# Designed miniproteins, single chains, continued (2): the designs that were tried, part 9

Each design is a single chain, and the fold is of that chain. pLDDT is the mean over its residues in the fold that is shown.

## One batch from the design tools (miniprotein)

Design m4262
Fold by ESMFold2-Fast:
Structure m4262 (fold): chain A 87 residues (1-87)
Amino acid sequence: PPVDVNARDSAGYTRLHLVAMVGPDDEKGVERVKKLIEEGADVNARDLNGLTPLDLAILNGREKIAKVLREAGAVESAELPEELRLP
């Protein structure tokens, strides 16, 4: 049986958060994201700061990873400051 792909580290990061933040922004990084999603990763899991994997990919300039996350139904954190949200 697979390890819990939605397990969190001490900062609240899931494996999907870590790949989005520090993973290579190439075909291998995209494949890792797709594999985690196939294994049941929550594409909209929030870390301890309320950030989703998509938020971390955007913040770290991971354009290819951000694109595959969006295609899988990932959204930016709804808990962004009010000034950065459109009602």
Scores: mean pLDDT 73

Design m4263
Fold by ESMFold2-Fast:
Structure m4263 (fold): chain A 79 residues (1-79)
Amino acid sequence: SDEDLERQFKLFDKDGDGVITYEELKEVLESLGITSDEVIEKIFKAMDKDGDGKITYEEFKEAMSEVPSKDLLDLLGKF
């Protein structure tokens, strides 16, 4: 549901500015045990569709629609 996507987006969007920065994504992924800068960068680049260095809610929804699960954290939690 959109509620699940909004919940996940807000978890990454630590400062509430409506975008996810690389630093915010890295903080969440490192808390899940993903500490490889290479892996974190690949995830960020895959979600940052226009390459502007920020992930908007629209880009986040597009990225989540491309994974088998609508909850990115559930998918990442399998590592």
Scores: mean pLDDT 69

Design m4264
Fold by ESMFold2-Fast:
Structure m4264 (fold): chain A 65 residues (1-65)
Amino acid sequence: MFEPGDLVRALHDVKAVSPDELSLKKGELLEVLEVVDHNRVLARSLATGEEGIVPKFALEKVASL
């Protein structure tokens, strides 16, 4: 269960399959910006500031603010 403002971490590497998706490395920290659907969120990388769609199954919630 993710909400906007949640701090999340990538559980494993993820490769983007479309331009709107974000590629992730295991351990990467992101902020959830919006819940897109039951399986996906729009997130921002804290390291790069890049935004994109990421699958919820690849993420672990670290904190909620």
Scores: mean pLDDT 82

Design m4265
Fold by ESMFold2-Fast:
Structure m4265 (fold): chain A 58 residues (1-58)
Amino acid sequence: AWVPVREALGLTQQQLAERLGVSVSTVSDWERGLASPSADTRDRLVALAEELGVPTGG
């Protein structure tokens, strides 16, 4: 789920959007279940989580 991941990273919707290179509306759509992130965006999220020291599945 996107909200728990963002909260674990300590980021606002704006900050997560800026880090992933997407719009705040896109992050909001993911958190509301209106849209799913692309594979590229998921890869960038994993890289961001690793950078910030948040444990991920890989």
Scores: mean pLDDT 73

Design m4266
Fold by ESMFold2-Fast:
Structure m4266 (fold): chain A 67 residues (1-67)
Amino acid sequence: MEHLPRGPLADALGAELIRAAAEGDLERVRQLLAQGADPTAIDGAGLTAHEVAVLTGHEEIAALLRA
């Protein structure tokens, strides 16, 4: 892991996943992952849902997105 590439640009599901992570909506995050949302997708700022959850202090969501 010497280099950390950004994931693919978020589609509609990926964008909703990042929003749910930012809002602390754990149930919505679970639903979006079940629908096939890519947890490595990045938003227009280059952030993944996991990174947003860490930045906003939503540790439960961050842990879920690392699984």
Scores: mean pLDDT 74

Design m4267
Fold by ESMFold2-Fast:
Structure m4267 (fold): chain A 60 residues (1-60)
Amino acid sequence: LAPNLGLTVKTARQAKGLTQEQAAYLVGLSQSYLSLLEQGKVSAGGEVIEKLEAVFGVQL
């Protein structure tokens, strides 16, 4: 399955053993926003993408 942004973030988060709340805290987002982002229901700005890439070690 080709990963989309939301799926990539979810997979990386699960691989690190992080809950959505913990991951959102590390990125500096609300848990609700991260949940919507993982579902592909909202877009991320460049600053959010950079933080996600830094926290999860992925390229988005």
Scores: mean pLDDT 77

Design m4268
Fold by ESMFold2-Fast:
Structure m4268 (fold): chain A 116 residues (1-116)
Amino acid sequence: PADGDLEGLRARLAAGLDVNAADEYGRTLLHLAARAGHLEIVRLLLEHGADVNAADIYGFTPLHLAARAGHLEIVRLLLETPGADVTAKNNFGETPLDLAREAGHEEVARLLEEAL
Protein backbone atom coordinates (compact mmCIF):
# COMPACT_ATOMS: atom_id res chain seq x y z
CA PRO A 1 0.00 0.00 0.00
CA ALA A 2 1.10 3.52 -0.94
CA ASP A 3 0.21 5.25 2.38
CA GLY A 4 3.85 6.39 2.77
CA ASP A 5 4.30 7.39 -0.90
CA LEU A 6 4.03 11.18 -0.70
CA GLU A 7 4.46 11.86 -4.46
CA GLY A 8 2.02 9.08 -5.41
CA LEU A 9 -0.56 10.59 -3.04
CA ARG A 10 0.06 14.09 -4.46
CA ALA A 11 -0.55 12.76 -8.01
CA ARG A 12 -3.76 10.96 -6.96
CA LEU A 13 -5.11 14.09 -5.22
CA ALA A 14 -4.36 16.13 -8.38
CA ALA A 15 -6.19 13.45 -10.43
CA GLY A 16 -9.36 13.84 -8.31
CA LEU A 17 -8.97 11.48 -5.34
CA ASP A 18 -11.54 12.54 -2.70
CA VAL A 19 -9.34 13.75 0.18
CA ASN A 20 -12.26 13.15 2.60
CA ALA A 21 -13.22 9.64 1.41
CA ALA A 22 -13.79 7.32 4.40
CA ASP A 23 -13.21 3.58 4.81
CA GLU A 24 -15.61 1.05 6.42
CA TYR A 25 -14.74 2.47 9.88
CA GLY A 26 -15.33 6.09 8.82
CA ARG A 27 -11.56 6.71 8.75
CA THR A 28 -10.08 9.13 6.23
CA LEU A 29 -6.49 9.26 4.98
CA LEU A 30 -5.96 12.06 7.53
CA HIS A 31 -6.96 9.67 10.37
CA LEU A 32 -4.54 7.00 9.09
CA ALA A 33 -1.62 9.40 8.53
CA ALA A 34 -2.13 11.07 11.95
CA ARG A 35 -2.22 7.66 13.72
CA ALA A 36 0.87 6.41 11.83
CA GLY A 37 2.98 9.56 12.39
CA HIS A 38 3.30 10.53 8.71
CA LEU A 39 3.80 14.30 9.20
CA GLU A 40 4.34 15.26 5.52
CA ILE A 41 1.28 13.24 4.42
CA VAL A 42 -0.81 15.01 7.12
CA ARG A 43 0.48 18.36 5.78
CA LEU A 44 -0.33 17.42 2.15
CA LEU A 45 -3.86 16.24 3.07
CA LEU A 46 -4.61 19.46 5.00
CA GLU A 47 -3.33 21.54 2.03
CA HIS A 48 -5.88 19.68 -0.17
CA GLY A 49 -8.83 20.46 2.13
CA ALA A 50 -8.92 17.40 4.39
CA ASP A 51 -11.52 17.81 7.18
CA VAL A 52 -9.42 18.30 10.34
CA ASN A 53 -12.51 17.41 12.45
CA ALA A 54 -13.56 14.24 10.56
CA ALA A 55 -14.90 11.65 13.04
CA ASP A 56 -14.70 7.89 12.51
CA ILE A 57 -17.53 5.49 13.57
CA TYR A 58 -16.25 5.66 17.18
CA GLY A 59 -16.09 9.48 17.18
CA PHE A 60 -12.26 9.59 16.94
CA THR A 61 -10.83 12.59 15.07
CA PRO A 62 -7.27 12.76 13.61
CA LEU A 63 -6.33 14.82 16.69
CA HIS A 64 -7.51 12.02 19.03
CA LEU A 65 -5.38 9.47 17.12
CA ALA A 66 -2.24 11.66 16.96
CA ALA A 67 -2.57 12.53 20.68
CA ARG A 68 -2.96 8.88 21.75
CA ALA A 69 0.03 7.88 19.59
CA GLY A 70 2.19 10.72 21.01
CA HIS A 71 2.93 12.36 17.64
CA LEU A 72 3.78 15.83 19.01
CA GLU A 73 4.58 17.48 15.62
CA ILE A 74 1.32 16.21 14.09
CA VAL A 75 -0.70 17.37 17.14
CA ARG A 76 0.90 20.83 16.70
CA LEU A 77 0.08 20.90 12.96
CA LEU A 78 -3.55 19.83 13.54
CA LEU A 79 -4.02 22.47 16.29
CA GLU A 80 -2.64 25.17 13.94
CA THR A 81 -5.30 24.22 11.33
CA PRO A 82 -8.21 26.74 11.31
CA GLY A 83 -11.39 25.34 12.89
CA ALA A 84 -9.69 22.41 14.67
CA ASP A 85 -11.91 21.26 17.59
CA VAL A 86 -9.50 20.58 20.46
CA THR A 87 -12.47 19.70 22.76
CA ALA A 88 -14.05 17.00 20.53
CA LYS A 89 -15.27 13.94 22.48
CA ASN A 90 -15.31 10.45 21.00
CA ASN A 91 -18.16 7.96 21.69
CA PHE A 92 -16.42 7.08 25.00
CA GLY A 93 -16.50 10.74 26.19
CA GLU A 94 -12.72 11.12 25.70
CA THR A 95 -11.02 14.28 24.37
CA PRO A 96 -7.58 14.28 22.66
CA LEU A 97 -6.19 15.57 25.98
CA ASP A 98 -7.75 12.62 27.87
CA LEU A 99 -6.11 10.16 25.43
CA ALA A 100 -2.68 11.85 25.66
CA ARG A 101 -2.85 11.72 29.49
CA GLU A 102 -4.01 8.07 29.51
CA ALA A 103 -1.13 7.11 27.18
CA GLY A 104 1.44 9.06 29.30
CA HIS A 105 2.39 11.52 26.54
CA GLU A 106 3.14 14.48 28.87
CA GLU A 107 4.45 16.89 26.20
CA VAL A 108 1.42 16.27 23.92
CA ALA A 109 -0.90 16.71 26.95
CA ARG A 110 0.78 20.05 27.81
CA LEU A 111 0.40 21.29 24.19
CA LEU A 112 -3.32 20.35 24.20
CA GLU A 113 -3.88 22.07 27.59
CA GLU A 114 -2.29 25.28 26.16
CA ALA A 115 -4.70 25.10 23.17
CA LEU A 116 -7.78 25.13 25.47
Scores: mean pLDDT 88

Design m4269
Fold by ESMFold2-Fast:
Structure m4269 (fold): chain A 119 residues (1-119)
Amino acid sequence: SIEEAIAPERDKLSEKEIQMLLSEEVDLNLKLFLAARYGLAKLVEYLLENGADVNYQLAGGWTPLHLAAEAGHLETVKVLLKYGADVKIKRTEDGSTALDLAKKAGHEEIAKVLEEAEK
């Protein structure tokens, strides 16, 4: 369940964020956005197994992979890649890939993982 997936890292989330994640009314793709942003790798895997779109785009062309890479969440990046995240997707606001964001943020190990996935 979502509650079990967030339990180890529940203290990283606000009450509003927990309510959003546990809500039956909230789209799985929006939950995937929040999970990727905060590096909740187990929740990311749960959401993807339950039908969330790994390449879901928000306003500005942000994907879950962009969010996880910019925030420095290595394990979450690896889970997204395992489920078929497209490393070639560019943000509409600046044309940045997840690799560009990882490099700009100084996340060298994430940058290596993303470069290897660009084949």
Scores: mean pLDDT 84

Design m4270
Fold by ESMFold2-Fast:
Formats: sequence, structure tokens, C-alpha cells
Structure m4270 (fold): chain A 155 residues (1-155)
Amino acid sequence: IDDLKPSELRDKLLENLLKGIEALNKGDKESAKRYFELAKKIWEKISNGKVEEVIAAFERLANSPDKRLAARGYLGLGEYALLEGDWESAREYYEKALKLAKEIGDKFLEALALYGLGLVALAEGDKEKAKEYFEKAKEIFEELGLEKLVEFIEK
């Protein structure tokens, strides 16, 4: 289990996050906890055990005068807040990322922020709002020719 590329670790992180959220929505708190603990261990592996340094890097990016760097910082803080189960902070960070992405016309960052808001809405049990966010993120990934990210939203 020792030679996964950074992309494959990210796909596994998102897979465990989604399974954790699905287990919460079914009321299975024990399975949800196990999946979030697996997502955290994958995040620690992606960060090379330097979680605090990676968070402090996202905070520095989020405070950048460059709106593209700031949007990326807020996406990373939103992803970390979801791993901690802090859905309120995750929402605020993805909304800040979405606003900045729209202001600079960065369709890829817009789609990532919409996808993150879909995960937050799903964690809160708002399935209709989660669907609306995932559909909007999907439409933008299709416009960008990112078929692999489309296939990931449909699972």
C-alpha cells in the first residue's frame, strides 16, 4: 500500500469523505467516524505528517492579495474543515473561494468550490441543495473537457 501517486491519494481521500457523509446521512455514526479517520490518515500522508504547516500555508494563501492564490487557500481550508467535521467553517471557506473564482473568471476554481459546497450540503443532509451544487460543478467540468472529474461527481 506504499506507492500511491498524490492524485490517487486525493481520490481515496475524497472517496472516504463521501462514504463518511453517506454513513452520517444513514445515521451510522460508527461507520462515518471510521471513514473520516481514514480520510484524516490519507491527509496526513499527503501532508508528509506536516498538517499544521500545510494549514498555515493555506492560511497564507487565503490572505494573499492575489485572488487566484486566495481562492486556492480557501479551497484547502474548506477541505480541511470538512475532514474535521466543521461544516460551518467549510461552507464559509468554499463560499469565499467561489466568490473569488467568479471575480477572476476562473471556471476550474469555480467548479471546485461548487463541488465543496455540494459536499457540505450533503453532510448537513440537504440533498436537494447538494444536487444543485454538483450539477453546476459538473456542467463547468464538462465545458472544460474534464471528463474524469465528471465521472467522479456521478458516483
Scores: mean pLDDT 87

Design m4271
Fold by ESMFold2-Fast:
Structure m4271 (fold): chain A 157 residues (1-157)
Amino acid sequence: ALAPQGPLDELGRRLLEAAERGDAERVRELLAQGADVNARDEEGRTPLHLAAENGHLEVVEILLSEPYGDQVDVNARLKESLNNLTPLHLAAISPDASTAPRIVELLLKAGADVNARDSYGLTPLTLAYIQGRDEVAEILKKAGGEYVAPTKPIQLS
């Protein structure tokens, strides 16, 4: 008889949904039930990607500051079709100006690569400047973030 282990897929899916919504209580419950903190959807999105993108500070704090923080892949990448973005890239372009600076600081403290390059060779600092995220740009610069200009024109026409 074959006994497939299937609970991680359902728990992982629920964890991704809770992280995207900012449901901090549900994130704690799912992690306590053994949900994989590094659960990935078909696009390579982890709970940390979804929380960082949506400015869910409490969820980011849970993922990085509780006993699971040492297990989280802070430098996880989306698929190449989604520009190989890390959680730090998504935090740098987050529209939530109230939480994004704090999320960036937490990611950097957790070992996020401040100079991670996306599929266009852009760093989190470059994206923060493009989006006019001045507070995030200052935090990234203080952490050793480099502004990486394109080596050739990004648009030819």
Scores: mean pLDDT 84

Design m4272
Fold by ESMFold2-Fast:
Structure m4272 (fold): chain A 90 residues (1-90)
Amino acid sequence: MYSDELIEKMFKLFDKDGDGVITGEELKDVLESLGYSFSDLQVENIIKYADEDGDGTIDFDEFKKLVSDPNSILSGFMKVLADEVLKLES
């Protein structure tokens, strides 16, 4: 299980500009830094999956739901990201 503290740390890795939301470009940059190659369309589809309100960004509450959903299209890379954050705290 991921703690709220871990989820917040993961969110801050995406939200590099500190605007309180994750944009498609921020998401793509983090995924590429982890060695994943996603197209712009794939990144847009990830945002649309998380963003039910259609504002084109992922806020913290939407991110928490996404991380908590084992059927999320992000579940595999969220595990990798969580493992990287946990290594920094070990």
Scores: mean pLDDT 71

Design m4273
Fold by ESMFold2-Fast:
Structure m4273 (fold): chain A 66 residues (1-66)
Amino acid sequence: AVFDALDTDGDGTITKEELKRFLNLLGKNPTDEEVDEIIARFDKDGDGTINKEEFAELLKALGLDA
């Protein structure tokens, strides 16, 4: 799964660095500020990371939910 490929440490969360890498793979090339805005929008538990459920919502927002 895409989430498992990004979660290289197996912690069950996606960090800001991992999210930025994912967006770069999609050709988006975001700034740190843009990544912070995405995390703020989808991070429902407020710990500064994106869990698997929040990542699924991000994929839906990007039109990648398959």
Scores: mean pLDDT 72

Design m4274
Fold by ESMFold2-Fast:
Structure m4274 (fold): chain A 65 residues (1-65)
Amino acid sequence: NEVAKHGKDVALISLQENNPSKTSILQGIKNTEKDIKEAKDKDEKIGLEGALEGSKTEAKKRGLP
């Protein structure tokens, strides 16, 4: 899905470029999970799910849970 892939790519690039703290990365993941639950638009939900996957992937690469 192109929308999910785009969301994932944007999240990965943002995390790599901005190098946020561990706490900020974990808070971002939590916020994205909340946004997914609140999303009413299908494309928004799919994009957020992609962003969540990207954020979790980058967190794992940085040794975060």
Scores: mean pLDDT 76

Design m4275
Fold by ESMFold2-Fast:
Structure m4275 (fold): chain A 117 residues (1-117)
Amino acid sequence: DRYDAALERWLATRDVNARDANGRTPLHWAAEYLGVRAVEALLAAGADVNARDVNGRTPLHLAAEKGHLEIVELLLKVPETDVNAKDVNGRTPLDLAKEAGYDEIVELLLKAGADPN
């Protein structure tokens, strides 16, 4: 599992921003799969909230695409979070949430300063 490899690397090297073969950090994997407590722990450890994988996706892109409302809320509490980050296809977290039909995440992103245009 690529998630387990990234987490093991972070634990072994103590580099919270360690990247796997796809440019993903532990925070990417936590935002997609692990849940609120893992995201909180990684942010407290100094994880880069704006880290981009090989597809240009941030943890916020992954949380928005997967419908993880509580994780989106946690990431948006970090003032440095780029809510308008574009992946390699020019898609923002807002675009992914709209495509997936996650209305609460769409509203939360718009309230946080996401560009609707």
Scores: mean pLDDT 83

Design m4276
Fold by ESMFold2-Fast:
Structure m4276 (fold): chain A 99 residues (1-99)
Amino acid sequence: MTEKEKELFEAAKNGDAIRVRRLLEEGADPNAKDEDGRTALHYAAGSKDVSGAIATIELLVEAGADLDQKDKNGKTAIDVARENGNEEIAKYLEELKKK
């Protein structure tokens, strides 16, 4: 994992869509996994900034992020959103899977 992917995880966790877009344009892998098997989508789904998280998820999915990626505990981004009470984010992710 590069320093750029570490920055991507932090930006996604904070719902910082502007920083996420820049990092993706610079070649950050939207499917990179950390030591816990988590991707930027997992971090966005757990974000406290719902509006920023939705914008971030859109950018990640457009860049080729896999909605079905599981972390080391078998959790997808949808699972993470529900566990954190982020029902709006969970619904948005489910709608993206139907397209």
Scores: mean pLDDT 85

Design m4277
Fold by ESMFold2-Fast:
Structure m4277 (fold): chain A 158 residues (1-158)
Amino acid sequence: KKELVVLPREGLALVIDADTLLAISGIPEIEFTEDPPVAEIIRKFSEAGIEVVIAAGNSEEDINFGKVAELAGAAKVLIGDEKTSKGDLMVEEAKELSKKYDEVYVITGSKETAEAVKKLGLENVHVIQPSSGTTIEGAREILDKLKELGLIELVPAP
């Protein structure tokens, strides 16, 4: 098994939907030592100096996930409602973060959300959208992209 290592970075923000983060936490090749594994992922990004924003729906599971994310070091949790979807909140947050950070990465399994973020036309806002959607294969695509960008490494677990 491999360990997820997040490389220290300043001036970077990450916006990720809860479903996508749950898929990453389910990758069997990665060893997670914390329960739940999503808390370890959020903590590792936060401790690396990356501002982490999580977007979730309004189900009981989504609300509970948001509480876990806040305790793990997420700077903000965006909860969708009947008037404003989680995707709409991700687009608005990416726009605001683009004013504060050198680079903003939006990670989403939603094609609609990815297209809406791209329509902002902001040079410092980047979308990571897996072609396989919110699946284990999609989660691997996301990790490969984060490795290509120099944001993470996968090393042999101790």
Scores: mean pLDDT 84

Design m4278
Fold by ESMFold2-Fast:
Structure m4278 (fold): chain A 65 residues (1-65)
Amino acid sequence: LLKAFRIYDKDGNGFISAAELRHVMRNLFGMSDAATDQMIREADIDGDGQISFEEFVTMMTRKEP
């Protein structure tokens, strides 16, 4: 998980854009565009279009540790 995040975090600033998150979900989880869009809507409450690594990990571990 961490290795995959670092590959997509091209800026190295600890944030991933909504577009990059979409690519991650497609490649790692094989999700469709519709399913990925729904997850982004649920995660992107602020509408900033950026998600921190800590928030991403918290979301994933909250579901299943």
Scores: mean pLDDT 62

Design m4279
Fold by ESMFold2-Fast:
Structure m4279 (fold): chain A 74 residues (1-74)
Amino acid sequence: FLEIREKLRKEPSFDGLFKKFDKDGDGVITAEELKEYLEELGIKVSDEEVKEMIKEADKDGDGKIDYDEFVSLL
């Protein structure tokens, strides 16, 4: 979990990083989209680790994260 957070922080901008997840432009990302992107970065992550990341950032408890929640995660 911590190593994943550090990898994401090394991206040139949080806005640019978020846009890579949110390809349809709806302003939210799901646990599946987050996991897919981490795997594209070469980071092996379990479903449990992704759910924990979402749980930490997800203030509304809807299982999705918006831009502000995403930045809070990192």
Scores: mean pLDDT 68

Design m4280
Fold by ESMFold2-Fast:
Structure m4280 (fold): chain A 62 residues (1-62)
Amino acid sequence: GKFIVEAVEDYTPKKPDELALKKGERLEVLEVVDEEHVLARSLETGKTGIVPTSVLRLVSVE
């Protein structure tokens, strides 16, 4: 199934491979990179990048 997550706050990228987020933005988790990071695709913009798990909340499993 697909994991849908939501940004709980705005996020500014600190590295070139990271994704900028707006609070309330929804993403699909593509891969778990490590304990603190996932590779995700924004459902709003279609952009893919690394996101800290600390700024995400699980919304649904599809």
Scores: mean pLDDT 84

Design m4281
Fold by ESMFold2-Fast:
Structure m4281 (fold): chain A 61 residues (1-61)
Amino acid sequence: AAGTGAVALRDYTATTPDELSVKKGDRVVILEVLSKDTVLAKLVSTGEEGIVPGKYLAPLP
């Protein structure tokens, strides 16, 4: 859900300027669900925003 905290399950390297690179264990906020497979997320540590495949993220409780 949008506004939900999540954690990266593994490293993901951005392949386009619209994507966000994350490392395993990085905390993000899901800003918007763009599709069934992708979300717009914000890194808590840096404030950077971008598209991440949802399968790389696990929602925090």
Scores: mean pLDDT 79

Design m4282
Fold by ESMFold2-Fast:
Structure m4282 (fold): chain A 156 residues (1-156)
Amino acid sequence: ADAIRASLAQARAHVDRAVELGLKVPEAREYALKLKELADELVRLLEAALAHVEAGDDKGAAGAMARAREEAKSLADYATKGIEIMAKVDVELAARFAGELTDAFNHFSQAASALAALAKEKGLSAVTAAEELKNTLDANASRLQALRDELERELA
């Protein structure tokens, strides 16, 4: 539980840093504010999933993790659009923004992995939803890292 909460706190901190970077580019402001909203909802859903897993509420846990997966997809979509807009204005700032979001997704993935382990220990079928969430988070972290690496090549 504490490890999951620590991973969520780290993910939140990285999103907050990305939002601060995005707010420096007026054209990216709408996307930066949406990232904060989506990340706040994702953290809320993962905290709800943890509470359901601890209570042995398999259906509640699976439902919360399925909703978290959809929020993670939305977060990644807005992150990608924000990076594309920022890169047209400031490539260095866009690279930093992409880096913070990559780190955020990696920490969300750590939280999902720990939730999967806890669900498995409790014999809950929600482990499948947790693994699907982790796979979605890992795929999007890889996509965001590829965008950051491309931007960093432009700066070299």
Scores: mean pLDDT 90

Design m4283
Fold by ESMFold2-Fast:
Structure m4283 (fold): chain A 96 residues (1-96)
Amino acid sequence: FLAAEQGDLEAVKEALANGADVNAADLAGLTPLHLAAAAGHLEIVELLLENGADVNAADLMGRTPLHLAREAGHEEIVKLLLENGADENAKDKLGN
C-alpha cells in the first residue's frame, strides 16, 4: 500500500473505494496504518481508521502502528491512535 507511505491521500481514498483491503499486510506484516503512522500522515491515519483499520495490527516483530508513531515522534498520530483503542501497553517481540 505504497500510497499510504507516500502520503497520497487521494490514491488511498480511490483504493478503498475500489474495495482494497484496509488491513492488507506486506511481507514484513506492515499494514497501511503502520506505514501512514510511521510516515506522519495524520489525514491518512484518520481515513484508514474510519474504514476499519485494525489499530492494534502487529507486524512480524510485534510492532503496532502506535509503536511506529512513537518511535517517529508523531505526537498527534499517537493521540489519534490512543483515542481509537490502541493498546498503550502492547509489547513488541523485544519487550519494548
Scores: mean pLDDT 81

Design m4284
Fold by ESMFold2-Fast:
Structure m4284 (fold): chain A 117 residues (1-117)
Amino acid sequence: DVNAADENGETPLHLAARAGDLERVKELLARGADVNAKDIFGNTPLHLAAQAGHLEVVKLLLEEYGADVNAKDIMGFTPLHLAAGAGHEEVVKYLVEKYGADVDAKDIFGRTPADLQ
């Protein structure tokens, strides 16, 4: 089962997205992996790919599989918050300029993605 979650609620798609394994991400999605699956922290595969700076995985999840660009984890972090906080400028630019991510999204502390840069 491509959607089987581990102890932390992480599916194989979460692990592949965090690792930047583009071919594994493609395989899992083609087999019916849930693109918006949340782990125990509310993180989607898109959150993990964005935090790790894996631009090609970010593009695939958004452009071909309709991942929620503004999904919030339990801390209110969007993928844009995590990319900005990690300093992944190329992912930040893609999310904002090419995919229209919400630059005014606030985490549980009232911080926008720009506040984390």
Scores: mean pLDDT 91

Design m4285
Fold by ESMFold2-Fast:
Structure m4285 (fold): chain A 89 residues (1-89)
Amino acid sequence: MGDLEELKKRLAEGYDVNEADELGVTPLHYAAYSGYLEIVKLLLENGADLTAADEFGVTPYTLAELAGHEEIAELLREAARERGLELPL
């Protein structure tokens, strides 16, 4: 998909995978909410911060759960466990 190719290109150009917008929303938030599993995997491989909270305290994991993307929510939970992190509770 175009978004995955664009993300790969930006990462190769030195793009900060954890760059947040004015509301604290990161690329991982957008990918998790949108159901873009392959983009989520790529972001995690490039050091995406699973604990990043937007201005309302919402993490990518919470957005995946709210959107019903169970596979992405499970992937984020597993990644947090491997990194020794506590996901959003």
Scores: mean pLDDT 76

Design m4286
Fold by ESMFold2-Fast:
Structure m4286 (fold): chain A 68 residues (1-68)
Amino acid sequence: KKEEKKKKLLKLIGEILAIIGDILELEKKLEEAKAAGDEEKAAEIEKEIEELEKKLKELLEELKSIKV
C-alpha cells in the first residue's frame, strides 16, 4: 500500500519535472522569436506556455492532495 503511494508520487513528480522542462524550452524559444521580431511565433509560444502552466498547476494540486 505504501509502495503504491510512493509510485504515484514519483510518477506525478516526473510529470511535473517534464512540464517544467518543456516550459523552460518554450521560454528560450520565445526569447529567440522576440529577438527575431517574429510576433506570430512569439504569440503561439506564449499560448503554449500558458497551457503548460495550467497543466502544471493541476498536477501541483494533485500532488498536494497526496501529501496531506
Scores: mean pLDDT 81

Design m4287
Fold by ESMFold2-Fast:
Structure m4287 (fold): chain A 71 residues (1-71)
Amino acid sequence: GSSLKKKLLELIGEILRIIGEIIDLERKLEEAKKAGNEEEAKKLEKEIEELKKKLEELKKEIKELDKELNA
């Protein structure tokens, strides 16, 4: 039903939000590296890695919902 499509759209929205955050953090990471701010760069690298892990889990959830929609 329409509830599965709603969940899929919500997950896609969350994925796009996280991708945007990663892009912004990667830009900030480049700026921190150029400035020689190793402490800031290390913090940004950890935040990017955490977001990438969340992104992979959300991709798995979308794949499972896509299977349900096509079953």
Scores: mean pLDDT 83

Design m4288
Fold by ESMFold2-Fast:
Structure m4288 (fold): chain A 95 residues (1-95)
Amino acid sequence: SLGDRLLEAARASRLAEVRRLIAEGADVNARDANGRTPLHLAAERGDVETVELLIAAGADVNAKDDNGRTPLDLAREAGHLAVEELLLEAGADPN
């Protein structure tokens, strides 16, 4: 599906493909086998540009994966301060 392709593109930090798939109508809130959205994957990688693009496209900044982890949790654990700041500005729950 377009959602599965978006998850793969986000995991690989393929910004041009992420942009194209969103333009083609991919579900920005698609979930992988672990309940992770494209935003979870981009946040874990520290991919600032993909995070900004997904937020602008309507990604749920407070989505929880199968372990109850949010994109903010993954960014914090990986030490990606710029992504953490973007998520908080976009309405991520700091608690």
Scores: mean pLDDT 91

Design m4289
Fold by ESMFold2-Fast:
Structure m4289 (fold): chain A 80 residues (1-80)
Amino acid sequence: SPLFRAVESGDLSLLRDGSDVNAQNSLGETPLHIAARLGRVEIVKLLLELGADPNAKNNYGKTALDIAREMNFKEIEEIL
């Protein structure tokens, strides 16, 4: 998905209005989960502005906040 690749690469120009920001990959991860795992603060903020669900759980029952806490990304924890 272009959206997942944009989050993984940090290329915000690939994020468009009307993108399904709550799409899940084969692991149940949303773009918000990946942004949190990669420590991409600005992408986390943008995804939330675009309507990303912070309560979405991956196949391991984890939210983006749970991942940010495990990775010790304190700034992302404060946003979520």
Scores: mean pLDDT 80

Design m4290
Fold by ESMFold2-Fast:
Structure m4290 (fold): chain A 63 residues (1-63)
Amino acid sequence: MVGKVAVAVKDYTALLPNDLSIKKGDTLVILKEVNDDWVLAQSLSTGEVGLVPASYLEVVGDA
């Protein structure tokens, strides 16, 4: 999944300092898989980097 483009399938509001807030329909690049449930991603709309739940993302292609 690293280097993949993903689309947010639902809204996520950051709960922890290193989390990234995302909106349904946002496009992100997956930078690293942290564990089975969380990825480090960069929002293409804002340029911000943070942790998001992997289940909130659908991979659509290569970055």
Scores: mean pLDDT 79

Design m4291
Fold by ESMFold2-Fast:
Structure m4291 (fold): chain A 71 residues (1-71)
Amino acid sequence: MQFTDEQLEKAFKAFDKDGDGVITYEEFKAVLESQGIDTDPLFEKADKDGDGVIDLEEFRYMMETWVKENS
């Protein structure tokens, strides 16, 4: 499944509560742990640059990789 940039941006904004253009570990954890998802390995996989936040490009990579691994 291929996500459009619009769909990814909308999903990204749902995580990015303060609208700063990045998702912090705390924001990511708060959303995904409520769904019973272990965030630590998933965040490290998404945080490709190792800067401690997830930008839109890293989020896209995570979503595409998740779909590929769960398809």
Scores: mean pLDDT 69

Design m4292
Fold by ESMFold2-Fast:
Structure m4292 (fold): chain A 160 residues (1-160)
Amino acid sequence: SMEEENRIIHEVAQPIVEELFEELDADRVTLTVRLPDGNLLVVADASRDPALEIPVGFVIPAHPWSPASRAADAEADLVLEALEKVTSELYGIPPNDNLVAVSAVVRLDDGRVLVLEVEFNKREHPDFDPAEALERARRALRELAERINRALAELRRREA
């Protein structure tokens, strides 16, 4: 079932998302799966600020200003240096021009699109390098794709 497959993706992804969050000292790391309607299902999350926490199973509405939505739709990695309008409009939080996001994207063997988004507050992390963060996100996402592909193949083999 889709629910069982999403649970397996969560179980594989959560430890790697948490490791990347700690390694980068990020403010948030979120892994999403693009749904058929273009919305993004949260399958793993690690966040420093409870106000930025998005629970696993939450569906983020597709939005043209969302970094993750843009990366998923284009199937191309994205760096956005200002999330001020996006975060205040989508989440109702005060504008924060110090927020920057990097989003890496990969397509799984079964056609699912995964987006790994890393967010930083530049005021708290003045030495933040978006290029290094994106490279590390890409490496983590490639490892995630390989492990998820294997886990889903094993699930389907057991159901046969």
Scores: mean pLDDT 79

